# Designed miniproteins, single chains, continued (3), part 90

Each design is a single chain, and the fold is of that chain. pLDDT is the mean over its residues in the fold that is shown.

## One batch from the design tools (miniprotein)

Design m11119
Fold by ESMFold2-Fast:
Structure m11119 (fold): chain A 91 residues (1-91)
Amino acid sequence: GLEELLERTPLIAVFSDSKNDVTVVVLRESRDPEAPLTISIRKGDKRVTREVPADPEAAREAAREMGKQLGLDDETIEKIAEFVEEAVRRF
């Protein structure tokens, strides 16, 4: 049925900051409670990707650490962390 199709439908949220040349992609392969999140953050030619549990707090913390790895400023990191947390809450 439709419910089974919706549970298997990939979910994607994208954040783009052209001023800082940053793109964030949050992907969940399905709405299955066991399905992990994939977070990918790009700054210019650098990219970091991680799989995390579908938990808003865990995803927010992962986004902060990924932003630090890419050398993003604190303001940009917090914007990304908030975006990721909100996306996970809506998934």
Scores: mean pLDDT 78

Design m11120
Fold by ESMFold2-Fast:
Structure m11120 (fold): chain A 79 residues (1-79)
Amino acid sequence: AKEHLERAIEALRAGDRQAAERHLTLAKVELEKNATTEDMKKALQHVREALEALRAGDVEGALQHAEKALEYVKRAEKA
């Protein structure tokens, strides 16, 4: 999930919406299979919100949600 979120954030900053959607979708699939902690569940929620924002044309909102999802994944890895 972390690597896909990092690549999604890079794609969003570069304006590559197709790459961003692909990497956010891959992060979502991994988190749906492996979200066993509260932090991982919060990461999944933010990935879903990032995808909804991106599909609505809100690239800035998608970036904010993707960055929060990455923070929660990093917290889960330290616990």
Scores: mean pLDDT 84

Design m11121
Fold by ESMFold2-Fast:
Structure m11121 (fold): chain A 118 residues (1-118)
Amino acid sequence: SLFTNEEIQTLSDYIYYLTNATNINNPEDLNIILSDFLDDLTPEDIQKNPNVKNYLKAIYIVSKIIENQVSEEIIKNYLSDNDYEKVKKLSDCLKDKFSLTMSKEEILSILKECSQKL
């Protein structure tokens, strides 16, 4: 597996929050969330804090699911090549399995399934 159980749990929590808290059907809403989140954060700050890094990874996963290319390009500049490749593989597995109406338990289940296949 490319991810620990703790990372999968944290990613599931953040993905659920992002998909349930805002109207992410509009790409501009996700870009606003990303812009606000990255305000005053450097790539070094993100690399030093696992929770901050996992939130950025969750934004990337959601951006791939809604096909928001602008958010995806910006996120790539803040993640290491290794982290980017891992979340890209996870997102590619999730894209055909994910629905914006999924429960937290359903999101966790598909993340665990995809993580085990990687």
Scores: mean pLDDT 79

Design m11122
Fold by ESMFold2-Fast:
Structure m11122 (fold): chain A 66 residues (1-66)
Amino acid sequence: MKKVIVRHTRSADADAEAERIKKELEEKGYKVINEVSATVGDKRYRAIVAEKGDEIVIHVVEEDAP
């Protein structure tokens, strides 16, 4: 059975944080399978989807308001 892990992080720079998370996941042997960027209202989000074996990680980065 596939295991899904969801993580949420806030950052002043969602793009920089997403790139950092992506590199960390790749170093740990995860394969980044999708990347999403979205703006909902006044908030910006980045999401990194990565898999390793039967495990899927979805890491959402919410950008802090200025």
Scores: mean pLDDT 81

Design m11123
Fold by ESMFold2-Fast:
Structure m11123 (fold): chain A 100 residues (1-100)
Amino acid sequence: MEDEELIIKAAEENPDAVKKEVGEIAEEKAKDPSLSEATKELLELMALSTKEASGELPEEVREIIRRLFEKYIAEGAKKTKPFNEEEKEILKKIKEELLK
């Protein structure tokens, strides 16, 4: 089975388990000092938005998700622009809502 097919199947069968895995990876990667502040903020928001997700995925699927997410972060970091003041205010409001 292609890696993409495995992930799609996992997302269809256990969407909460996929969200949990993505959130855990995002929380880990948000601590990487080499990433831009904008990338870290987005990863922190992703981790917070998945905090109530639950479930477990097979190890094979978890490893595939981790590899794809790490590749996505590496590519995304090159394209992420700093947030302006308006965007920072929106992010603050989103964080306050998610931390309730």
Scores: mean pLDDT 68

Design m11124
Fold by ESMFold2-Fast:
Structure m11124 (fold): chain A 81 residues (1-81)
Amino acid sequence: MSPEQAFAQAYEALPPEVQAKLEELARKAEEALAAGDYEKALAYLEELFKLLIENAPAELQAAVQAYADAMIAKFKEVVAA
């Protein structure tokens, strides 16, 4: 299973209330990015992945963590450029 597939499956397995919280964090991260507040955007992105990993099925947690680490690293690289 790819890290992206693990992310999708973990998200689909979440309770609706947790999915709503992730959607709100994603929206806040996008708003911070649009405002040029990269520190705040990164903080929301990290909180989003933490919430997803904590609520993911145990067998998916490692793959979701790998996806989160890759996405955060890519975000930091783009912001630093």
Scores: mean pLDDT 82

Design m11125
Fold by ESMFold2-Fast:
Structure m11125 (fold): chain A 87 residues (1-87)
Amino acid sequence: DPRKERLLELIQILSGSRELLERLRTLPLPELEAELDRLFDRWAEDMGLSPEVKEIMREGMEAYIAGESEDAVRERIRERVIAARQR
């Protein structure tokens, strides 16, 4: 399942742990989505993201999970964050 593979990839990026991938690989999609949400909320808090920037990052992750390329998602996030900071 491409959505599951992309969820696991985002979980690895946010957690910094390859070992976590092996534990979570067998979980169904709803449990993986819950784990990603928890890791993302913690990461956003640790990074001190504003609510607007947090929403931009969340939408980017959802686009990536839906099949958009990493490069396209990263570029769109960058542009939207720059625009938000210019207010």
Scores: mean pLDDT 79

Design m11126
Fold by ESMFold2-Fast:
Structure m11126 (fold): chain A 77 residues (1-77)
Amino acid sequence: SEEELRRNLFIIAAEGTLLVLRRMAEKLPPEEQAAVEREIEAAEKELEENRDDLEKVEEILNRLSALERRVLALVRA
């Protein structure tokens, strides 16, 4: 279905963003890295528990995109 395709695309995007976040977190100081890694782990758990919920998957993706912008700002500082 169209909804299933959209959900799968959002999941792929979220998983890709999580991979990028893990790589960027490696460049942060230990305290900031630990905080970001906790948010990544929480988001991974929520994504796994809500894979069948399009609205929740989209919410998680939006939250991960916001985290990515925040982490990029920290890496550039």
Scores: mean pLDDT 87

Design m11127
Fold by ESMFold2-Fast:
Structure m11127 (fold): chain A 67 residues (1-67)
Amino acid sequence: ELERLKKIAEEARKTGDKSLVNKVLAEGYRKLAEKYKDNPELAEQFRLMAEEYENNDVERVRKRWEE
């Protein structure tokens, strides 16, 4: 699931069609945060990613994946 979301994000960056894809990615990461709610650090990371995509702050999300 995480790899699928990462792939979608990279396709969006290449094609420039970011609005709809960012919405899908945000929902995907929110579901991951709920799935891993018993791991608070991991859940928080996914929640932040979802909010960053929802707010179109893609550069912040990308830095998390690179570091």
Scores: mean pLDDT 68

Design m11128
Fold by ESMFold2-Fast:
Structure m11128 (fold): chain A 74 residues (1-74)
Amino acid sequence: SAASLLSQLSQEQLAEFLQEELGLDPEGARALADMIMSLPSPAAALTTLRNLFRLAERPVSDAELEARLRRRLS
């Protein structure tokens, strides 16, 4: 699941993902990655990530989000 894949990412990998997918600068991506990783559950982290994509006007399906996260885990 996307939540499981998200929980496997390091803070650095999530920051890189946010830079590539949302066009964030390195500092902003790192701050958001830290915030997401500090959330109480993988489900909360995933919901926050979905909302970030929506707010950036780059909405993705859960299947597409899972595919993109899976690519990050090499």
Scores: mean pLDDT 80

Design m11129
Fold by ESMFold2-Fast:
Structure m11129 (fold): chain A 96 residues (1-96)
Amino acid sequence: SRADKLVERIEELAKKALEAIDNGDLETARQYVRAIIELAEMLLEDPSATKEQLERVIKVLEEVRDALRSKHPDAFAEEIARLDEVIEKLREKLES
């Protein structure tokens, strides 16, 4: 489904974001993180998204957020705030 493809793409981009964060490639990391946020917002609007799919995305978004907070909190303050907002909205959708 569309939701399945969104989840798989988010997971792929999250892995790439974490690698870029670890390598200190901040420009590449920012591009991947912003793409992840956009795709997660698309999943929020998808009424067919399953609880399992939402849980998978929440997990990888939290991993990316926590890595940014740990390694580059000042450089990614805006992206961290946006990830927190999207994670909260995904959790609200999960509980509905």
Scores: mean pLDDT 90

Design m11130
Fold by ESMFold2-Fast:
Structure m11130 (fold): chain A 90 residues (1-90)
Amino acid sequence: MEEEEKLEKELEEAKEFISKVAGYEVTIADVPPDALKALQLALILSYKIYKEGVPLEKAEKIDKKIEEMGDRGASPKEIAEELEKILKEL
């Protein structure tokens, strides 16, 4: 429960930041629950990379890893688990 509340708060902060910078509101409608969690974690990760000034090389390595997982047909659950691991290592 506490961890879900933290995830929702981090997602809200990420959405607000993207909306403010890009001038549009992030919409995540009609996405399956497993895919929704992966998308939420990806948004939070992108926001943290930008906010904390993560080196470009490290950001590109993360992006490539997630793309390679998608290309090989990794499940949304596997992608979410990898995103959670990356977020903890930042």
Scores: mean pLDDT 67

Design m11131
Fold by ESMFold2-Fast:
Structure m11131 (fold): chain A 81 residues (1-81)
Amino acid sequence: MEKRIEEAKKIVEENYEYFNEKEKKEIEEVLKEAEELLKKNTEENIKRALILYEQAASMARMRVSIKKLIEENEKKKKLEE
């Protein structure tokens, strides 16, 4: 359990520079909700928390993919005369 949470947090932290303020806020809200559920320490709340941590990690991966596509597109525009 802790390993999955740590991996999700690590993915978000490693890719934090790829997010704008709005995206950071959205991801932070998901992480906060997950932490609150985890503190309640019931099986149901732990399962919900894990889903939210996975959602945050998925959001982070999606944003990185979009950012890379934008950067690649901008590089093509700069290389064209």
Scores: mean pLDDT 76

Design m11132
Fold by ESMFold2-Fast:
Structure m11132 (fold): chain A 89 residues (1-89)
Amino acid sequence: SMSVVSAPSSVKVGEPVTVTWTPGSGATQIEVTLLDRDTLTVIDKQVLPASATSIVLTPKEAGKYIVVVTDITSDGPDDPGAKGVDVLP
């Protein structure tokens, strides 16, 4: 299972959001999903190699977001890690 997902609690619009995590054992891929926190609408979804430990996201609009990071194993998705990020104008 994934350990703690780390990201800044707030950034300004146009500033990079660096998300870091520790992949669980047996991960074949890492899925990173950016959600709008109020609507739970998927804003962005990326699939990365199992060796990935970070991604940089640059939100285009101010708002409240959740970053969800999930280990994908041969048995399917494992328990996700999540972190809220507020994007200020």
Scores: mean pLDDT 81

Design m11133
Fold by ESMFold2-Fast:
Structure m11133 (fold): chain A 74 residues (1-74)
Amino acid sequence: TPAVKAAIETVIAEIERNPDPEYARVLLGVLAHEVERDPTTPAEVKARIRAVLDESRAAGWDVALTLARLRELA
């Protein structure tokens, strides 16, 4: 949805402005939570965002990996 795309773009911009793993963790958590609570977001999009969260967590919240995965979604 346009709202989800805008939310992803906002998260990307914030992480680019402050490339910190802990900040990326917090922003990804907020994004995943908001998308999960939105009944209009397709299940496949929710799953992709959850996958980015899981991959980023496994990589110790690596900023470069997180940004690359989010850009694929946007």
Scores: mean pLDDT 83

Design m11134
Fold by ESMFold2-Fast:
Structure m11134 (fold): chain A 81 residues (1-81)
Amino acid sequence: SPTEELLRALIAELEALLPSLSPAHQRLVRHFIAFLRHAIRERASREDAVALVEMALEEARRHQAPQEVIDVLEAGLRRLR
């Protein structure tokens, strides 16, 4: 589905950032990747995918994630909308 393809692209972009992140931010981003993969397995709707990425953005901001992580999540959210 278009939603699955967009989530897979978002996961790939997040995985590409992992080597440049601190261990704490790597754990956070791996957590995001895990539930995005779960959403793909569950065949999440576009609405559910939007809600999940919005939640990931909120957590990223709370944990002071690097701007590159926030930018990737925001771009992913715009593509899902």
Scores: mean pLDDT 89

Design m11135
Fold by ESMFold2-Fast:
Structure m11135 (fold): chain A 80 residues (1-80)
Amino acid sequence: LPRMSQAQRAEAVLVGAVAEGLLREGDIVSDSDLAASLNVSQSTASKALRELAKRGLVELIPGKGARVTPELAALGRAAA
């Protein structure tokens, strides 16, 4: 499904950003920052972050944006 593809792309972008040292555990990623990185709407980025939150990779912050969890940070370090 197209929605799952965008969530997988978002995960790859965030993992890559951690591997490159651009993101760290505890950093906040906004819907707009992710939307710009994926070249998608903020609504699409928000849905992707919500899916990643269900997997424990980000922690949603009051309905927009998400915090990088230790799990996502560990995946990024392993990918470096």
Scores: mean pLDDT 77

Design m11136
Fold by ESMFold2-Fast:
Structure m11136 (fold): chain A 55 residues (1-55)
Amino acid sequence: SAAEAGREAGRRGAAAMREALAAGDVTQFGKLNREGLAEAERAGGLDEALAAGMP
């Protein structure tokens, strides 16, 4: 479902972004955030991705 796809994208995006922040790579953090939100929006689950921890 779109909601499930959004939550999955949000979880994966949040994990990748946490790793980028831990490495101090703010450019990668911004890239991952933009790409993750675009993927979640395409899946129709943007609200669910945001609820799952994407900023």
Scores: mean pLDDT 71

Design m11137
Fold by ESMFold2-Fast:
Structure m11137 (fold): chain A 68 residues (1-68)
Amino acid sequence: GALLEERLQAAIELLKLRAKILHKEKFGVEPEKVEVEVKDLRFATVTATSPKGTLTVEEDISPLLPPT
């Protein structure tokens, strides 16, 4: 439904922002590329890539989505 789609989109945006912050803290530069992959609407893998390195974060997004 629309509510689930809106919350999923918000969760993805939050994870992208978090990955950018963490990458900058770890490598001292902003990532050139940030990718988000969502599997089974429960887990999201965020990969932030720059010439200095790659940061990968896997998070359970279930708490951010409405119960099914």
Scores: mean pLDDT 74

Design m11138
Fold by ESMFold2-Fast:
Structure m11138 (fold): chain A 76 residues (1-76)
Amino acid sequence: VSEEEIRSGVADIVRAIGNWAYEKGDYEGAAKLYLKAAEIDPSRKAEFLRNASKAYEQAGKTDLAEKYRKEAEDAA
């Protein structure tokens, strides 16, 4: 496997854990995991940052939600 394939696979696992945390109501934890996925696989940065923004919004972290929403727009 290539480094790109490994990076993509690891990011998918981290995102899946983030989705699980989100479903449990741990929105802040989910947001942090989505941010980690964005660091691991920058090719999908916009998608992961969008997920993190939504999770921060649910956590009541409005400033962080807006920050990552804008970063996702810029990365798209």
Scores: mean pLDDT 85

Design m11139
Fold by ESMFold2-Fast:
Structure m11139 (fold): chain A 97 residues (1-97)
Amino acid sequence: SNERDLEALELIGKADQAMKEGNYEEAVKLYEQARELLGGDDFLTRWGLARAYEKAGDYEKAIEIYREMAETARQLGSEDIARYFEEKAKELEEKLK
């Protein structure tokens, strides 16, 4: 809906600002709220959320979302994009070991 999309866009803008300010936990909360409003499958919101988890040090959550994004890209036939997100997940997995 138009109002839900506008609310999500405002939350994304606030989350982007929180990321720039180094308020990564706040950015996570704002991107999660935006993702919920958009039904969970908005590519840019998922990417923002993954980056926010990564910067917050929640590597397990970031890995989950990067893997989801790689699978989505693969389903759409975008091998280069899938590989990019797989490499991001692998980089974070190495930090956990």
Scores: mean pLDDT 86

Design m11140
Fold by ESMFold2-Fast:
Structure m11140 (fold): chain A 88 residues (1-88)
Amino acid sequence: SMKEKEELVKEAIEKMKYATEQTKKILTPEEQEELEKRLEEAIKEIEEHKDDIRKVVQIYTGFLLYLIGLAIDHELKTGKKVSIKLPK
């Protein structure tokens, strides 16, 4: 149903926002600004494709992989161990 799709989209966006806030804790102000921009772009793309569940999942997964990439890059550059709490 449309209501079930809307709930899934809402949950995906909430999880992306949560993961973004956790990731921002290890980033510079400049990296935080870029991440916030990419979150906004990802949310917009999800909202444009909200009736296509496969596309929503692809965008969501791609964004989470981007966050993981930021954590790995930060650890490699700084030598500091990183832990990102991903949504279940």
Scores: mean pLDDT 81

Design m11141
Fold by ESMFold2-Fast:
Structure m11141 (fold): chain A 75 residues (1-75)
Amino acid sequence: SAKIEEIRKKIHELIMEEASLSVERIGLIVKIKYSPDPQERAAAATRFDELDAEIARKHREIDGLLAEYRALLAS
């Protein structure tokens, strides 16, 4: 089904985006924990919060697409 393939491709894209954000998140944790500059730590903490919210949004989108995918397979 073209619709099933479309959903698969979208899920794959979102997973790859989430993986990239997760790598950035690790770098921010290192900066927050070990940067000698308090301004750099504060900036990294702000970006971490923004990134965490973005990852949560992508997870919700993936969950929705997975539910749609499962429903189509059960039809």
Scores: mean pLDDT 87

Design m11142
Fold by ESMFold2-Fast:
Structure m11142 (fold): chain A 74 residues (1-74)
Amino acid sequence: SELEEAVKALEEQIKALRDLGTLEGDIWSALAEIHLAITRNALKKGRISEEEAVEHLKRVIDWAQAKLAELQAA
C-alpha cells in the first residue's frame, strides 16, 4: 500500500540521519520519528484519512531528504 511504502521510506531517512553520528543528525532523525508517531496515532484515532497520512508522510520524507543532504554537505 502507499501508506506502507511511505512509512518504509521515512524509516530509511530516519536511519540515514541517525547513521550520520552527529548531534544534528540525531535531532533531525528524532523530529522525523515524532512526525511518524503522531501521524500513525492520528490515523489510528480516525482524526485523518489514510490519504492525508500518506500526503503528510511524503512531505516529511522530502523534508528529511533535504536535511540529510544539508548535513552531508556541512
Scores: mean pLDDT 87

Design m11143
Fold by ESMFold2-Fast:
Structure m11143 (fold): chain A 80 residues (1-80)
Amino acid sequence: SMLEAFRAGLASARADLAALRARTPADNARAQAVLDRLAALLDRAEAAIKAGDLAAAEEAIRELLALAKRELPELADVLL
């Protein structure tokens, strides 16, 4: 189902984000800020799924991918 696909995608993205954060220096403020924004979008998508709002979840995921492609192209390859 689309809901199960979203949950699987979010779980993969969360794991990838956690792995990338572990590799990112704490003093790299720009990279940390981008990772924080990506985490906020993942949290938003998960909250939307819990609320049963698949359209909002899809929009948050779309924003997440767009941000990753724009700010950290290497991260987009990891998340996609």
Scores: mean pLDDT 78

Design m11144
Fold by ESMFold2-Fast:
Structure m11144 (fold): chain A 65 residues (1-65)
Amino acid sequence: TATVTLEAVVPVSDAEAMAALLVREAREGAAKDGAELLSVEVTIEEQGDQARVTVTATFSKPVTL
């Protein structure tokens, strides 16, 4: 198994859209490299008017995102 963390800082209003984009990136990366996406964890941390979006994805084998 392999774990990859994807992070972005966006305005709070864009945080959910960015989280969805990063989850999609993880799914597409898994498909491209022939891996299974075993788990995905999404964390959104609001920092004033901005949000840090963190997606932690665990794959059946190493994936390059």
Scores: mean pLDDT 82

Design m11145
Fold by ESMFold2-Fast:
Structure m11145 (fold): chain A 67 residues (1-67)
Amino acid sequence: VVPTKDPGTGKELVEVTLTDGSKVLLPKEIYETGGIKSPVSREELNEKLEEAKEQIAEEMLREMEER
């Protein structure tokens, strides 16, 4: 059984179904930011993961600049 939380960081994980029938666990923040919807292809998933990571990094930078 795969945990719904990362034991190291305590981050919430979301299960995503791929078009080939396999399942992948993603951090909830990345899942929500990337707008990922099941089913998704592995290539599309990789693109959305990259975009979500960039968006999260930009939000963190903006917060630091506004302080």
Scores: mean pLDDT 69

Design m11146
Fold by ESMFold2-Fast:
Structure m11146 (fold): chain A 99 residues (1-99)
Amino acid sequence: MLSPEEVEQRHEEIIEALDEIQDLIDEIVDGSTPEKQQQRQRLMQAAQNYLDNPTPENRAALVATARELGATDEQIAALLAALERYRELVEKGGGLVKE
């Protein structure tokens, strides 16, 4: 069981993880043009698919999409690490316990 203080700490950690994911996506592709906005949405969709169902297939799709958009191997590794951290925080907190 999480105390109210632990719930607040987990909420802060989840927000920080989401901000890191957003920053990494923005480093790979910004939203400065309509074409880049579509590319950014595609990358966000691949990341969301991986978060919802972290299969090898969804991981490969995310990696392929990021590479097509010019991501470096370091950026791809950082994005995967940030997504895995976010997923662990949500799972360990039980989504902060959905009743």
Scores: mean pLDDT 77

Design m11147
Fold by ESMFold2-Fast:
Structure m11147 (fold): chain A 107 residues (1-107)
Amino acid sequence: MEVEIEITVTVEDDSKENVEKAAQYIADRLKEAAERAGAVSYEIEMKLEKLENGKWKGTVKGRITVPEERAREIGNQISAEVGKAADEVEKKFGVKVSIETKFLPPR
């Protein structure tokens, strides 16, 4: 059976350019991590929005289909790589990053 892992990464900064670059880098790392971890399939969405406080918010949402028996292993590998990417973009662009991971029930 297959299950879905949902990873949502949020990037915030005063600079639209910094948010776009950071979100794209995270999306690219998430794609590479899913492929290396042996995901069956993946979908990655990116959204950019301006908040009421004048800051920019980028959201990278990955839905990653994995074998149920390997879900924890693959999820941990992808989460670790995304965490590294978050640290790298925070250092390079000075953006704020938040990560949420959900394991969805099989259906």
Scores: mean pLDDT 83

Design m11148
Fold by ESMFold2-Fast:
Structure m11148 (fold): chain A 60 residues (1-60)
Amino acid sequence: GDLLVQALEAIRAKDYDRLLEIVRQMRSLGTPADRAAIDALIEYLKTLGELELAKQVEEL
């Protein structure tokens, strides 16, 4: 499936454990598209005020 779509659905559901697992999968794939998607997710979380969660995603 599209991991970015699954990550956005996890954010919508406030399922942050699922979000972190999806981000780990994206980092394991390591493509430029996956890295860009992770960067976009970090910035989106910052706009939502989820600063601690954004830091956790960045540090994965």
Scores: mean pLDDT 86

Design m11149
Fold by ESMFold2-Fast:
Structure m11149 (fold): chain A 56 residues (1-56)
Amino acid sequence: GPEEERQRRTIEGAREAFALGERSLLLAALHELQKSVAPDNPEAQALIAEIEAALA
């Protein structure tokens, strides 16, 4: 549905930010994932963990 499509686009945008490797883009992507994607989405949770590891 529309919510699933919105979450998919947010995840895809975050993956692109991750690929670009810019810290500011990673921070923006992390913020967007945490605020906009459901906390029970396992793909989003995995990507959040990867971004947090990259920012550490």
Scores: mean pLDDT 77

Design m11150
Fold by ESMFold2-Fast:
Structure m11150 (fold): chain A 61 residues (1-61)
Amino acid sequence: MEVEKEVELSRPLVIDGVDYGRRLRVVIRGDETEITNLDTGETVRVGAATGRAVLKEGTLL
């Protein structure tokens, strides 16, 4: 499944001690997710399950 959405979270996303903010671009490609902080341009790669959780908790921008 390939999914690309921009979402806003109620609280900042923190992964491995790095704060990626609340406004995120989430791209799920197969088993990988790329998450981008829309305010800073910082990116992180995580699993597809984490990406789906972020999309479930987020509000579409």
Scores: mean pLDDT 83

Design m11151
Fold by ESMFold2-Fast:
Structure m11151 (fold): chain A 93 residues (1-93)
Amino acid sequence: MPIDELEIDLALARMVNAVFSLTPEGRKLVETALEIARKAGLSEDQAVLVAAAVAAELEGLPKLAERFREAAIRLGASEETVERVIEETLKEA
């Protein structure tokens, strides 16, 4: 693609995670998502995208959450691992 959509999605994910972390509750959730993702063997970029997908789901933005999930999968994360990390993080929230 003429524009690197993954680079754009990663930049958006970093911004979403930063904004969500402005509250103590949002910061705890982002930290939890990143920890679960790292323990599942995801890369730092994949973990950032998955954390942003969780934040988007909780904010009622399912299309944005789907975009971040697809970006993590395009970076080499398995769909099963991504879904498991999201599900486990939401149980901790």
Scores: mean pLDDT 84

Design m11152
Fold by ESMFold2-Fast:
Structure m11152 (fold): chain A 68 residues (1-68)
Amino acid sequence: SKKKERQAATLFSAAGIWFAASEVEPDPQVSEENLRRGIELFDKAASLSSPKEKEEIEKRRRELLERH
């Protein structure tokens, strides 16, 4: 539904903030914690997404993990 789409978009945006925080963090332990938090929010957003978006979401998740 449109409502779930908006909720997923908000959670994806929140995950993006944690990923950005991980990339700029000079402390490796804090960077890793920020990455894990981002992944948790990303996975929650993915659970709210439609089956049609599944392949695109899985690709994006792989790209995020490869970058970090």
Scores: mean pLDDT 77

Design m11153
Fold by ESMFold2-Fast:
Structure m11153 (fold): chain A 65 residues (1-65)
Amino acid sequence: MSPHEHLALVAQAARDAGASREQVLAVLRELADKGLATILSSDGEVVRLTPEGEAALPPLLRAAA
């Protein structure tokens, strides 16, 4: 999946969870620390997710929200 597709996936998961931008960034950093994501931009909006990271993102965002 491209970084643009990951950006769209993150935006949709955040909307579904009702998560703030700050909560989204915190979850993305947690996934990056676990090796499940790579943050490609300084604002954390352009990311690359592993398949395991893609599966983990929605439940972590719901837990954060």
Scores: mean pLDDT 74

Design m11154
Fold by ESMFold2-Fast:
Structure m11154 (fold): chain A 79 residues (1-79)
Amino acid sequence: LPPLSDEEVERDVAAIRELIDEAKQLYKEGTEENKRRAARLLVAASILAIGALYQRPDHPAVKEVLEEVKKLIEELDKE
């Protein structure tokens, strides 16, 4: 499996950030349904971020978005 190019990593990171932003918006709306939807988006973001990290462990943007997803999951759990 060839490693992701810088352009491919940047696209994946952008997609992950979009999922994070949508999850933050749903969480802010505060309904139980929106919290569940936010959690599903964060799971998707985590899977993408982990995949990108395994292909490009040296890329700082991948590490940054993975840490951001992790923090947001912790915040959702706290309610």
Scores: mean pLDDT 78

